# Ledger of designs, part 83: designed miniproteins, single chains, continued (2)

Each design is a single chain, and the fold is of that chain. pLDDT is the mean over its residues in the fold that is shown.

## One batch from the design tools (miniprotein)

Design m6882
Fold by ESMFold2-Fast:
Structure m6882 (fold): chain A 68 residues (1-68)
Amino acid sequence: SEIEGRVEELKRTLSPEQAAILDAAVDHVLAGDFEGFAAELARMDETFSPEQLAQARKLLRLILEARK
C-alpha cells in the first residue's frame, strides 16, 4: 500500500531503535490503541530529530485520516 511504502521509506533513514518505535506507533494507530500510540509518540520525541519527527507525524496523520 502507499502507506506501507511511506513507512518503509522513512525507516531507511532511521536507526533500528527508531524504526522499532515507528513500527509500534503505526501498529497502535491501526489497532485504535491510542494509549499505546501516545506512549510511542513520547519515545519518538526523545529519540527522533526534528526532521524525523516532522516526517513521522505527517505519516501518522495520513494513517489516522485513512481510518476515518
Scores: mean pLDDT 81

Design m6883
Fold by ESMFold2-Fast:
Structure m6883 (fold): chain A 55 residues (1-55)
Amino acid sequence: MEEKVKEAAAELARDYARHFGYQQAKELVDQLKKDGAPEEIVEAARKAMEETVAE
């Protein structure tokens, strides 16, 4: 279950970074943390965002 959610969160963060840029992707990751998402999900989204912006 968590693996599928991690993949979905990572893909959403990549999509945000590609279409809206770093600030919007960062806000998405910050919102996941505020909403109490598991650390693993937040980290997966953050990593996906950073990798996409670094490209």
Scores: mean pLDDT 77

Design m6884
Fold by ESMFold2-Fast:
Parts: C-alpha cells; sequence; structure tokens
Structure m6884 (fold): chain A 88 residues (1-88)
C-alpha cells in the first residue's frame, strides 16, 4: 500500500539522516532517490512526484529522474503529498 511505502521511506530517511547530512546536494538527491526505490516506489511515480514538487517551486523539469536531478534542489522540495498524488 502507499502507507507501507511511506512508512518504509520515513524509516530509511531516519536511519540514513547522519549520512545524508554529510553528502553534497547532488549525492544527497541521488541517495534519496535510491531510498524511494528501496521503499517500493516505481520510477514512474518518483518522476511524477518530482514534477509536482518542481512545478510548485519553479524548478526546471527534465524528461527523466536523472535529468530532473541536474537541479538537485528538487529533492529538497519533494513532499509526502507529492508522492501520494503521484501514486494515485
Amino acid sequence: SFEEKILNFVRLLAENDVELRKLTPEERAKKIIEILKSSGFPDEVIYEALKLAAERYGIPVGESIEETLLNPEVIEALTVDDLEEAYK
């Protein structure tokens, strides 16, 4: 379920909090995407959620997750609500 995936995501973020704080913005963005995938979110849901977050803050969107992460600040804009809307 969506709720199980979010609980896994929140748990993995908490477990990796110290490591994530030591990474560059580019490395942190990539690591958070890895955590989302490990939480069970498919690539198409992650991409849609990133588009929603980027649109809200005027961040450029690429044609893929990888291209969108050329603006790593998009990961800091991402919310649980974006993931929920993308998952529906």
Scores: mean pLDDT 85

Design m6885
Fold by ESMFold2-Fast:
Formats: sequence, structure tokens, C-alpha cells
Structure m6885 (fold): chain A 78 residues (1-78)
Amino acid sequence: RLEELREAIERAARAAGGRVSAVVAHGDLLAVSIEVDPELRERVLEAVRRAAEAAGGEVVAAHVSDNGRTLDLGVRVR
């Protein structure tokens, strides 16, 4: 289930123009770092949120780096 969630997130991010640079699993939580162009940031975040929901997860935290080029997300399995 957690692995399916991770794969869904990675596919959605890539399809929306982002690149997943890191994924760390802590129990039912995935910490995901995604490299993005600032113009695509909202699109990538929305795509990942929808993919996480479809895979039985939820984006519970989202942070944007100071330069706007990295999304750091917390995704929890429901």
C-alpha cells in the first residue's frame, strides 16, 4: 500500500513536469521532495494530491523552498 502510493506519486509528478529527487518512508508517512519549475509548481502539487487520493493517501503537508524550485511534501496513508 505505501509502495503503491509512492509509485503513484512518482508517476503523477513526472507526468506534470516535476522530478522526484527523494522519498523517505516513516511508518504510514512518505516525505517526498520534488524538483519543479516555478511555473509548473501548482500543476505538480495538484497532480500529486489527486494521485495520492486515488491511491488511498492524503497530502498532509506541503512546503515550497525559498527559490520556489523544490516541493517538500508529507503524504500519509489513510
Scores: mean pLDDT 82

Design m6886
Fold by ESMFold2-Fast:
Formats: structure tokens, C-alpha cells, sequence
Structure m6886 (fold): chain A 76 residues (1-76)
């Protein structure tokens, strides 16, 4: 199907917590989501993968550009 609103670009980051507590970026990718439910499902899956790598590994996501999490949620 054509044409919903433009997808929101989300930056996924995977980090490893170091002894100094800062954390190292070990990987990142950009993905597009259509709505908040898709965003939450993707984030949950990536966080589960990060946890499987061991203690200190985590995944996080930020909504790119001027769009906010509220704007993504409003499209759900």
C-alpha cells in the first residue's frame, strides 16, 4: 500500500558499560518506524539481544530530527 505519513527515523545504539561507567558504543544502526507500537517492539527485541551478550551490554533508541516520542505515539 502506498503512502502513510513519512516514517520516523530512529537511531539504535548498542553500548558496553566500562569500568569508568561511561560505556563504549559497540554498534549502531538507523531504522524507520511507522508508529509507537512498532518502535516498542523493535526496541524490546534489540534490548533482549543486548542482554544476551552479557552484563554491561544495553541497547537504546533515540528518535531522530525534530520529531519527538510524543509525535510517534500520536500516530499509534
Amino acid sequence: AAAAPAPVRVKMEWRRLTADGVGELVGSREVEVRDWAEFEALLDAEQARARSLGPGYNASATVEGAASAAEVAARA
Scores: mean pLDDT 66

Design m6887
Fold by ESMFold2-Fast:
Structure m6887 (fold): chain A 69 residues (1-69)
Amino acid sequence: MDKLEKALKEVEKKLGKEVAELVRKASQALIDGDHDSMSQYVREISSRNLTPEQREAVQRALSAAEETS
């Protein structure tokens, strides 16, 4: 399984389906080179007052997306 898909499953497990969907959209925007949309989704995720563990899960998914692009 793709590193990104594995990281997105961890986000869903730790933060729920709604946040995982936002991270998936941010990751896809990053892969597509759409930095404006990516930044918008990242701001929405950050506004949710994530715990340090939740923030690390999101960071791992975004890093995996960057490696995929």
Scores: mean pLDDT 79

Design m6888
Fold by ESMFold2-Fast:
Structure m6888 (fold): chain A 69 residues (1-69)
Amino acid sequence: SDEEVLKRLEALKERIEATPAEDRETLLALIAEFDELIEENVDKLSPEAKEKAQAIAAEIQAIYKEKFG
């Protein structure tokens, strides 16, 4: 469901945010999981859920950029 996809994205965001920059293996694995989740699900989401997913994705990308600098 849309709600389940959004919940998974929020959980991934929290895990990425909590993972220290030095733990690059874990961060890379989490980003790979994020990319797969978006690729498999984004086109199947309702317009409202897609907008929310894009907002979470932007936050994840910002956190990733900050950590990998």
Scores: mean pLDDT 83

Design m6889
Fold by ESMFold2-Fast:
Order: structure tokens, then C-alpha cells, then sequence
Structure m6889 (fold): chain A 97 residues (1-97)
């Protein structure tokens, strides 16, 4: 279901049908909220997770990318990111995995 919606989103976006792409993105977000129990998370964060899933197209690719993002957090800390924000982000990503 999710993979089908992602393909339909990419096609709509490539064809310039931004209204349809927006509707499909919202449907993908709702399914991801339900699948990964994300309902208590900020909408901006849910949007970012939705865009990541669309980019990776599969659950396997999505989870692999989440693991890669967790591995990059020490570099973000060295670049001056807030430690508390990074810890919260890490905890959320680990819950999805």
C-alpha cells in the first residue's frame, strides 16, 4: 500500500500535478503515523519522516536511512547542533526502527 502511494506521488509530482501530489503525501503521512505510532510527534517532524520514506520508496530503504542518520548525529553535534535536540531526534528514530 505505502509503496504504491509513493509511486503515485512521484508520478504526480513529475507530471506537475501538485494538488494530487499533496493529497498523496498527506495519505502517506497518515499511514506512517499509524504504522510507526507517530501521532504524538510534531507535524513538521512527521512531514520530514514522510519525505524520507518517499525518497527511499521501501520500508527496508527507509529503515536503512534512519540508521545512517543516527550514525551521523555525532558529526552534527561537532558542527554546533544542540545536544538536547539531537538526543530527542535519536530517541524518535530509534522508536521507528
Amino acid sequence: ELEKLVKEFKKAFEEGDYEKARELRLKIAELLKKKYNLEDLPEGFIGSITDLYILEETEEGFKKKLKELIALLPQELAAGADPADLEEFKEILEKIL
Scores: mean pLDDT 78

Design m6890
Fold by ESMFold2-Fast:
Structure m6890 (fold): chain A 66 residues (1-66)
Amino acid sequence: AKELLREIAKALKEEGDEAHAKAVEDLIEKDLIPSVEGLKTAREYYRENGHEKSAKLLDELIKKLE
């Protein structure tokens, strides 16, 4: 889970969303994993904002938690 969260943070930075990348890095540092429903909401947000790589990585994380 943490490795995939790091990849999501990196993808968000590459896509110009530094604020959300920092939020994901904070989750990693605190050893927190969002709820599956929270992750699904974030995935839709990333898709709507053109963060396709971040959305794809988030989909992979959701699949691993289910």
Scores: mean pLDDT 77

Design m6891
Fold by ESMFold2-Fast:
Structure m6891 (fold): chain A 71 residues (1-71)
Amino acid sequence: PTLSNEEAREVFARELARLLGISEETAREILERHHEGASVRELAEEYGLDPERLSRALREAERIGLRKHLE
């Protein structure tokens, strides 16, 4: 269902934004482009982020979002 996926995406974006110190809107854009196949390096360069930190934050935020989606 679209609603459940939307809620999970919102949680993922919020946690990613918190971990990276960026806006939730920017985090949503990063997640969308990453899902579309953009590399972590490309996204880090475009948004002015550390690629290692971005990679780590993506893994942690995804873990949190998946937990909320499954509950």
Scores: mean pLDDT 74

Design m6892
Fold by ESMFold2-Fast:
Parts: sequence; structure tokens; C-alpha cells
Structure m6892 (fold): chain A 72 residues (1-72)
Amino acid sequence: SKADELLKKALKQVDELVEKYKKGEITRDQFLSQLRQLVQEIVDEGEKKGIPKSEIDQIIQDVVDYAASKLK
């Protein structure tokens, strides 16, 4: 589905941010800033693709929860 593809793309972008953070290329504050930008991109791309708001909200929750799990 369009929602599944958007989620997979977003999780890959989180993995790239986590890799940069672990390598010391970005700070924690920069990581959080980039994650907020990714959330805005998810909303924009989801709306452009006609994904229902409830599914966009679920993708955002899954992405944020995944990112939080990587910072532990």
C-alpha cells in the first residue's frame, strides 16, 4: 500500500539519522531537529499521495517510537 511504502521509506531515513548520530556526525539536538523535519515530510508526502489522516498519524507514531527505541 502507499502507506506501507511511506512507512518503509521513513524508517530507512531514521536508520540513516541514527547512523550519523552514532558516528558523532550530528548532535542529539540535530537528530531531534531532523526527526521533526522528517515528520513534516511524512505529512506532506502522505497528503500528496492521498493517504488518510488516520494512516499518516499511525506512520508518524511508528516512526517516532522506532527512533526513540534507537536512542536507548
Scores: mean pLDDT 87

Design m6893
Fold by ESMFold2-Fast:
Structure m6893 (fold): chain A 85 residues (1-85)
Amino acid sequence: KIEEYKKQLLKFAEFGAKRVKERYPELQDEVDEFLKAVKEASKKPIDEQIRFAKELLEKYKDNPYLESLARAVLEGIEIIKKKLS
């Protein structure tokens, strides 16, 4: 059950990244870096994933599109953690 939520969260992050790149091609490198960080974090324990998601929010706070993606990822991880508790 939890592994399915993790897979869906990654698919949502990939879909969101694709949409940002389609509308704002100039952000391609930043979006690709963001997605790479999300995929690497997905391999870590859930508390470390939350920490990385918060770091992404801070890193991209001045970019409204990437800040929104980071916030959605954090919310998804927190939902998974709630199911574990």
Scores: mean pLDDT 77

Design m6894
Fold by ESMFold2-Fast:
Structure m6894 (fold): chain A 110 residues (1-110)
Amino acid sequence: DQAAKRAAALAAAQAVFEARLKENPNPSRKELLEWAAEAWEVAARVLEELGAEEVDIKYYRGLAGIARGEEEGLKYLEEAIRERGEKSGDMEAAEEAIKKAREMVEEVKK
């Protein structure tokens, strides 16, 4: 089930981030972004190993790319959010998520 695969991926990502935070409870903004990228790549990797839908893998790889300030990451994330919105019938939530993703990549590029 796709929901169970997503839950497993998110749990793995959270574990990576929490482990980093335990080692260094006062991270810099740069370290937080690096840990976020690492965590999201782990989520994408777990989804691949579980044979999840490409849209879910693309979503987390997009998030990792944004954390690195990569325009290609934003493109992948926007595509994945739109695909998910179409499937769920909630395009308003999808458009709001895309707006937040665009704001995030602008902040990271500082």
Scores: mean pLDDT 82

Design m6895
Fold by ESMFold2-Fast:
Structure m6895 (fold): chain A 62 residues (1-62)
Amino acid sequence: MSAEETKERIIKGGEKAAESGLSAEAAVRLARMQAEEATSLTPEQKEEVVKAAEEAARRAGA
């Protein structure tokens, strides 16, 4: 999986978690866990995707 595809998957995961009733904090925790498992991402990209997932979760109502 490419870095771009991995980022999209993590962001969508956070959005879906928020849509399912999880808090923004819980969505961020899930995104961070997924980012840490993603060997294709640099440390900087991991922080970026976690922040993007938080924003997506908040927009989805978390």
Scores: mean pLDDT 78

Design m6896
Fold by ESMFold2-Fast:
Structure m6896 (fold): chain A 81 residues (1-81)
Amino acid sequence: MDKTYKLPNGSVVTVSGDTVTIKTGKEPVQIVFKGGGLATLNPGEEITLPLSKVDGVADENAKYDPAAQAITNDEWYVPLT
């Protein structure tokens, strides 16, 4: 079953089966990996990743604390379920 998330910055996340596809609009998106790793998608980029490796997506200015498993600076974060 496909789930689509509209992010506050206009980016789109689609969960389909065991994969997640992230499409950025005009602003970057941080990918939060399970285990606390981060990666930035630049504007206009698209990536498909295993859902098992992705915890969520966050604003470009979000600060992730791996010990707390949380964003600590009041920027948006969308957990993927």
Scores: mean pLDDT 76

Design m6897
Fold by ESMFold2-Fast:
Structure m6897 (fold): chain A 61 residues (1-61)
Amino acid sequence: SEVEERRRELLMESASYGMLAVGYAAKAVADRELPESKKYLEELDKYIELENKLNAEAQAL
């Protein structure tokens, strides 16, 4: 159905943001003593929020 297809699209996009979040988490850990770690944590928070938003939209379908 169109609803099932839309849900899959939202979940796949959500998963892509989750993967980006993991990448930034790894960078923040690697560079934790460097000023750049704060920027990586900001990007991590951004992508977690996007992942959560799309998951919530998928659940609402």
Scores: mean pLDDT 88

Design m6898
Fold by ESMFold2-Fast:
Structure m6898 (fold): chain A 72 residues (1-72)
Amino acid sequence: MDAIRKEAQARYESVKKALEIIREAQKLAETGSPELAAATRAGINEAMKSGFEDGSGAAVAEAALAALRAAL
């Protein structure tokens, strides 16, 4: 009973967090280089199409952002 409400709330927060991460990744790409910007936009677009239905896209977006920051 309480678990159902908590799970729905967690899913909503996961999607919202993913959108914030995507916005931050786009911002970093724009400041790096045209090549990095193009690659980041392509990756984000693919993740959005395939990954956010069950919240898996949030984890993928987080990993991608961390990898980009480490590479810069």
Scores: mean pLDDT 61

Design m6899
Fold by ESMFold2-Fast:
Structure m6899 (fold): chain A 65 residues (1-65)
Amino acid sequence: MKEEQKKKMEETLERNKPLSEKTEKLLLENNTPLALLMNEIGKKVRELALEGKIEEAEKFLLEAG
């Protein structure tokens, strides 16, 4: 694999790692509605963190997950 492709893949995996892991686990538990909810929670947490609202992101994660 070329270095450029490897770097891009690593960045994508790091960025989506929490969502991927939680979604896979919930699907294995046959909780499809919860998997969708967890994906939405992860997206919201990421958005808040990117805006620099880390405290709000942590609060949202704790209350929702």
Scores: mean pLDDT 64

Design m6900
Fold by ESMFold2-Fast:
Structure m6900 (fold): chain A 72 residues (1-72)
Amino acid sequence: AAPPEVELVPPDFDPRNTRGRGEVRQELDADGRPVTRLKVTYEAADGTVYEVEVEWDADGRLLRYEKKVTKK
């Protein structure tokens, strides 16, 4: 199913100057319903790391949204 309308990247994300990796997993929940998890990690040129995790069910309902920014 399609993800809900959430911001998957930080507002100051610049794709020209960042490195990114994405991981997508699909698992069944306790009731046998499919759940999709997307984890995206981006590193900006200044060393700032952005991590976004989103989980949604088969109907596109948002189950979890987490955004973390780490500056070294």
Scores: mean pLDDT 66

Design m6901
Fold by ESMFold2-Fast:
Structure m6901 (fold): chain A 56 residues (1-56)
Amino acid sequence: SMDELRREILEKSFEFEKELKKKLATMAPEDQRKARYELISEHNLKLQKELDELKG
């Protein structure tokens, strides 16, 4: 079901945000902006690759 997939994606997104906040809290404030963008970008690329693999 598409709704089940959406729920799983939202749960993973929530968990990612929690981990992102934990990682950023260990960094100096000046480094947090760059790290935030890089981590979000990496997560988005990973999700895109996982979606592509589901088509196999």
Scores: mean pLDDT 78

Design m6902
Fold by ESMFold2-Fast:
Structure m6902 (fold): chain A 96 residues (1-96)
Amino acid sequence: SREEVRRMVLLEASATALRLNIRQRLAARDYDGALATAEKLQSLIEESLPDDAELLALAAQAIQAIRDRDTDRALALLDQILERLRQREQALMQQQ
């Protein structure tokens, strides 16, 4: 539905803003702040797309990468989350 597309667009926009915040915090070596923001992203995904096991797994892996202070892995996993959200939006648009 158009409402599902709108919700996906808002989710993608929120996830994009949170990813930018995480990147900035990781660059500043603010690992606690990056972790807190990543946990907000995980909660947003859990609330919006609770049945998307792949997205939930990517979010958990990104949080673990931040805990491990593996910045490159964390950013790559966040990029995979954004790409997955973009693909979901495109799939919903094609079904209308």
Scores: mean pLDDT 87

Design m6903
Fold by ESMFold2-Fast:
Formats: sequence, C-alpha cells, structure tokens
Structure m6903 (fold): chain A 90 residues (1-90)
Amino acid sequence: MSDEEVIEKVKKLAEEYFKTAKDALKRVGEMFGRKPTKEEIEEAIKFAESYVENLIKVDIKDPNVQKKARELTKEIAKKYLEEMLKELER
C-alpha cells in the first residue's frame, strides 16, 4: 500500500469516527431534551481523536507516515469541533 493510499484510508477512518461522535452527541441531546454543552463537544472530539491516533500508532509502522496521519487527524478534528461549536450559537 502506498503512503498516499494509507493517508486516504486514515482520512476516511477519522471522518467516520468524528461523524460518529457528532451523531452520538445529537442522540444524547435527543434522549435528555437538551443541546450538548461545549465541554461535551470538546470531550467527544478529543476522545475520537485519541482513538484514531491509537489506531495510527498500532497499524502504521512508518514514523513519517504516522506523523502525516496524525496531522491530518488533528485537522479533521478541528473542522468537526468548529462546526459543532458553531451549531451551538444558533
């Protein structure tokens, strides 16, 4: 597998896990009849980021590919965090 193919798979995995975190927070809000707090959003994104970073560490052996994958994961995490926080300002 090429480095580019590995990075593409990490991007898809990260987006899947961050979307899952977003959907889980929405479901919790629906169950309790409230919007998630900023703290809950930050904690959910941090948890999803840590999970993806652990998968990168276990499954990717090349340290340079690991660094690129982690940087990409942080960028995706930031995107989801900013989008979810903006939704709270509605």
Scores: mean pLDDT 81

Design m6904
Fold by ESMFold2-Fast:
Structure m6904 (fold): chain A 86 residues (1-86)
Amino acid sequence: MLSEENKKLIEEVLELVRKDPRFPPEEVERLEKEIREAIEKEDLDKVIRVLEQLRDMAVERESPEELIRQISDALLAVLREKLAQE
């Protein structure tokens, strides 16, 4: 089960993505749905994949460094939690 601290980090990422004009609202809604469903199903591999996709998109679209950093921090935190569960 994903920790409440890491769920909060993901919500902070989603808030920044929603504020970035480089991400269309329809795409943000799709990605938010995918990551929320992955969290509900306890599919940490899917959570990691969606965060990696968000990072790659943010880098390609030249999003603010703050967003890229927040995504990277959330990704690393989820990876650490997954390793601790193994």
Scores: mean pLDDT 85

Design m6905
Fold by ESMFold2-Fast:
Structure m6905 (fold): chain A 51 residues (1-51)
Amino acid sequence: MSPMLQDIVEMAKQGKSPADVAEEMMKKYNLPGSMKGIIEDLYLYIKKQLE
């Protein structure tokens, strides 16, 4: 699993909000603000797969 996907999975297990996950991922990986919506959508998708 890529480091980004592993971080998202861990955040999903911790029950973090999509907004908090997007902010942490953008800060950690130096992603542009335009990625916020994409990261939030990806997080919600992964969270559903884990439930």
Scores: mean pLDDT 79

Design m6906
Fold by ESMFold2-Fast:
Structure m6906 (fold): chain A 82 residues (1-82)
Amino acid sequence: DRAEFLLEQAERLIRRARENIEKGTREDLLLAIADAEGARELAREVIEWAKRGEVSEEQGRRAEELLREAEELLAEAEEKLA
């Protein structure tokens, strides 16, 4: 379903962001920020659908967890760029 596709995409973006943070170059950190921002946006979309009762409670909780992970990765990448 649509929510599952967005959640899977967010998980892929989070994984790629982690890999780029580990590489640690300025370019890789900027790519990690873009991927984490993308994952955050996808997770937020699923959370909005959950508020409307359009997705399962499990999908809503998964989106909340992915949002948290994306925000943590954003903070980490931004700190390393400073």
Scores: mean pLDDT 89

Design m6907
Fold by ESMFold2-Fast:
Structure m6907 (fold): chain A 60 residues (1-60)
Amino acid sequence: SHMEELREWAEDVARRLGTRPDLSVEQKVDAALRNLEGLSGRPPSPEEKAYIEELVRRES
């Protein structure tokens, strides 16, 4: 489903950003949210922001 694909994409992005020692957690969260907005063509919802922030912090 679209939601499953989006979730898998977000987890992949968070993992890849987690390998970047040159970026702060805040920079990683910003990069992930910026990527989601570009992909979806809309601003991320509060729920999507919370989910992505948790994933990025977990992988960092």
Scores: mean pLDDT 78

Design m6908
Fold by ESMFold2-Fast:
Structure m6908 (fold): chain A 59 residues (1-59)
Amino acid sequence: MSDEEIEEKAKILSKLTGVSFKTALEAIRLALNGASAAEISKETGLSLEQARLALELVY
């Protein structure tokens, strides 16, 4: 996945969840690195449901 595609997915996640672009970008990068929904939630402060959205956007 290109850096531009990562940024675009982070923008979508930010709009869907209301979190900052920076937080959404971190969630998308964690998902790409194989993090689970629980790990994404713990590291970013997203709910488990929001973390699952990050995984859905990546996969």
Scores: mean pLDDT 85

Design m6909
Fold by ESMFold2-Fast:
Order: structure tokens, then sequence, then C-alpha cells
Structure m6909 (fold): chain A 68 residues (1-68)
């Protein structure tokens, strides 16, 4: 289903991002879920920056991929 595909993508992205940027995987996963729930790339990117400290350019790229 679309929701199962989205959750799988969130889990994979959270693991990859946590490993690359030295972040807590569960914290990244929770931030990604909130970003997707916002339904807006700009809002999603802001959530990611505020919750994880990711660079804005990285957060924007992730939000665009997950929300669009």
Amino acid sequence: SMMEEKEALIEKTAKDVAEKYGLDEEKVKEALREAVKSGDVAKGAEILVKRTGLPRTVAEAIAKELIE
C-alpha cells in the first residue's frame, strides 16, 4: 500500500541519514514522519532542521523526495 511504501522509505532514509550525520535513528525517523505529515516541502524541511540539526539543503532534498 502507499502508506507501507512511505513508511519503508522513511525507515531507510532515517537509517542512512543517522549513519551519515551521526544522529539518533529514532529521532530522525520521528522527524521524517512529522515532515511527511505536514504535506509541505518547505514546512517539512524546517521540521527536519529544527528536530535533527541537518543542513537546510539536505533537509530540503529529503523533504522534496518524501513529500512530492
Scores: mean pLDDT 83

Design m6910
Fold by ESMFold2-Fast:
Structure m6910 (fold): chain A 89 residues (1-89)
Amino acid sequence: SESEEKLAKLREDVAQLTELVKSTDDPELLTLLVRGLLHGIPVLKKALPKEDHPRAAAILQPVLEVLKEKDVPEELLKELEEALKELGS
């Protein structure tokens, strides 16, 4: 299905993003990556059936975990955690 293709692409994109986050200590780049994720989550909600939203949230969870180990503004990190929790519910 189109949803399975979108979820597969999301897994690939998240794997690449996770490695990028691990490879950088640049606070400006990390902030841009978090803002990009925050903008992308509403797009995923519209692009995927509601039943697949928890699957998308689970795929995104690893990038949140590595971001928690980086110098990211706490306010943005909390917004991302809340957005993923809402996507997963």
Scores: mean pLDDT 88

Design m6911
Fold by ESMFold2-Fast:
Structure m6911 (fold): chain A 94 residues (1-94)
Amino acid sequence: NRQSMIDRLIQAANDALKTAEQNLAQAEQALSQGNYVEAIRYARDALASAGTAIYYAQLLKDLGQDEESDRFIGRAEQIIARSTGIIQQAQNKL
């Protein structure tokens, strides 16, 4: 069932984004506490999960779900930008 496959991919993308957002929040907290090594670790985990969300979003695009795909990619790109900023800031403090 095509719709069942689409629904499962949407769920997978949402789960990956939730994991990315949780890791980003941990990275921001670690950075605020001066725990630069932890900040870099959590930010890298956020990047990995955001990349997973983009992977599922690309599969949604292949199934003609361009609007859903674009929304997931946009959210993932914001997480990537913020996570990259945290890594850069934390590395500058080491």
Scores: mean pLDDT 92

Design m6912
Fold by ESMFold2-Fast:
Structure m6912 (fold): chain A 84 residues (1-84)
Amino acid sequence: MEVRLTITSLGPEIVRVEDEETGESFVGTSSEAGDWIDTTYNAERIVATDLWSGDVYEFDNGREATGFVAGRPGAVLHAVVHQK
């Protein structure tokens, strides 16, 4: 299964995750948001496109994806979560 998320940097350690299908969202630290992705979606792999650069990144879990975004003020990723 695939889930589509928008992951947005709100600050140096704060991210917002939004489920594009359900409208559910989470705002918290990068670790909290990453754990929310991993527990909510049972993520096996995440493929994300940086909205500003168009570059594609692959992450093993939500923590890697949210950690990447938290280090980059103003970054927005459009992410496809592949479920186990």
Scores: mean pLDDT 83

Design m6913
Fold by ESMFold2-Fast:
Structure m6913 (fold): chain A 65 residues (1-65)
Amino acid sequence: SAKARAAALDTAAGIILAAATTGTVSDEEAARQAEELVEEVRALGEEPTPAVERRLAELRARAAA
């Protein structure tokens, strides 16, 4: 279902943030990947959850530093 897929994308956003915090992926690349996930969620007709929005905001802040 679209909701189940959106929940999986929300989980993926958390994994991207974890990869950025451990240095596995650059902050800029992680922010880019998270933006793509938000786009996929919106393409499903769903809005990103507050958790995904918070993770995206953190990634953007890290990339802007």
Scores: mean pLDDT 77

Design m6914
Fold by ESMFold2-Fast:
Order: structure tokens, then C-alpha cells, then sequence
Structure m6914 (fold): chain A 79 residues (1-79)
């Protein structure tokens, strides 16, 4: 499996996971967790759209690094 094949598999998994994440965020009863899930959902949707819009490997790396940094920042805010 090449790095490109792994990236395509990751994109397919992210596309499949988004509807489930939306349902989970909508069903969450804890206001703090609901806000966190909605923020993660927004970042995941933006990241997927950016990855789908570009086939440039350098841009894909930047998008992935940016997403990881934003998720880490959100995790620190939750603590």
C-alpha cells in the first residue's frame, strides 16, 4: 500500500465518519461536550473539503498538519 493509497483510504473513512459524527453531535446532551463535538465536526468538514479540492501533495500535507494543530488546541481547551 502506497502513501497515496493510504491517503485515499483516509479520505474515504473521513467521508463515511462525518454523518456519524453529525448524528453524535446532534444527540449529545452535555452542553460542553456538544460544543466540542460541533467544533470538531466543523474542522473535519473543512479539512475534508480542502483535501477533496486539491490533489497537490504539498497542500495535502499542510492541510493535515493544520487540522492536527487545531484538534490539539481544542483538546487543551477542553482540559
Amino acid sequence: MSAEELAEAALALLRAALPLLRERAAAEKDPKLKEFLERVLALAEETLARLEATEDPEERVRVAEEFLAEVEALGKELE
Scores: mean pLDDT 73

Design m6915
Fold by ESMFold2-Fast:
Structure m6915 (fold): chain A 85 residues (1-85)
Amino acid sequence: MKEEIYKKIEKILREEFKASDEEIKEFFDMLRELERAGRVTPEEVLKALEEILKVEKGADPSKASPEAIHAAEVFAELGRERRAA
């Protein structure tokens, strides 16, 4: 379900990045655009965030797909630029 995946992503953004509602909305707009373009899926983005956080699921970076790692890097870069005002 998209809602469950989106909720997990939102929680990570709020807790780890201290993102505002506006920043989270922009992130999801970006995610939806990338999904529409066939570049990423919500599951891949969630897996990428799990790689960054070493989440409770025990996801191992060495087991992640290259696309998940790439997505994490792209979103991390975007987040850093957005917060570096």
Scores: mean pLDDT 65

Design m6916
Fold by ESMFold2-Fast:
Structure m6916 (fold): chain A 65 residues (1-65)
Amino acid sequence: SEEELKAAIDEAVKRAEEEGKRLLEHYPDGEAEVKRDGDVVTLTVKAGDETYELTIDARLLLEAR
């Protein structure tokens, strides 16, 4: 369902933002950015020379239900 997919995308964004905040607790000068591209949500955390990326596919969240 399109409504279920939209809810899954919103949940993916929420999870990415929450994980970014947790990572920033360990990196005080770090920066976190959440980007949505269609059904995929990407979290990018930069701290000095280190870059961490996490990708959440909203379609996989629907399959888990």
Scores: mean pLDDT 80

Design m6917
Fold by ESMFold2-Fast:
Structure m6917 (fold): chain A 98 residues (1-98)
Amino acid sequence: MALRPLPLPDLPPLDPDVLHLIKVGDKFKPVFELPERYLPRNGLLTEEEIAELIKEYGIKALAPATAYLRLNNREDLIEENKEAVKELAEKLGLPFVE
């Protein structure tokens, strides 16, 4: 994805307390650039690994990465991804945000 780099202090409102995810097979991928501490394992996270990130870093909500799927011409996955992320949010006791 060819996006212009943004200065970290002036990042437009991506809420850092909201984790944006896409479902990839049986795992989830965080879509936006995360701090190094969030990515030490790889681009794919299990439900258990996401639960650990929530506890450690104070993540307050989960969101589907709908805009990312549209930009990558994967609109076919939007509905499935929304349901998957919503189900994960319910399992982890977090609000689901669109």
Scores: mean pLDDT 68

Design m6918
Fold by ESMFold2-Fast:
Structure m6918 (fold): chain A 91 residues (1-91)
Amino acid sequence: VRRYRVEIEIVAEKGGKERFTLRAEALAVQRGKTATVSGLLEAPSGREIALTATVDGTIEEAVERAVETAKQALEGEGYRVLDVRVRIEEL
């Protein structure tokens, strides 16, 4: 079993006048062919957005799915995602 720390930074704006930098830390685990990621992102509203995914594939694929889901949740709240930065570090 291989474990990774995933640091995610999302830059988002709302209404064209406010810019937010959101930071989250997630744990990712590779077990054979299955990769899982689990974490939480706090939106500027204080709402918690799950950063979770399970894939039959790589850690990078699991992180991509978790980030895409979080982006969709933020856009559903009226935010526009401008940039996403991800750092993956093996534990």
Scores: mean pLDDT 85

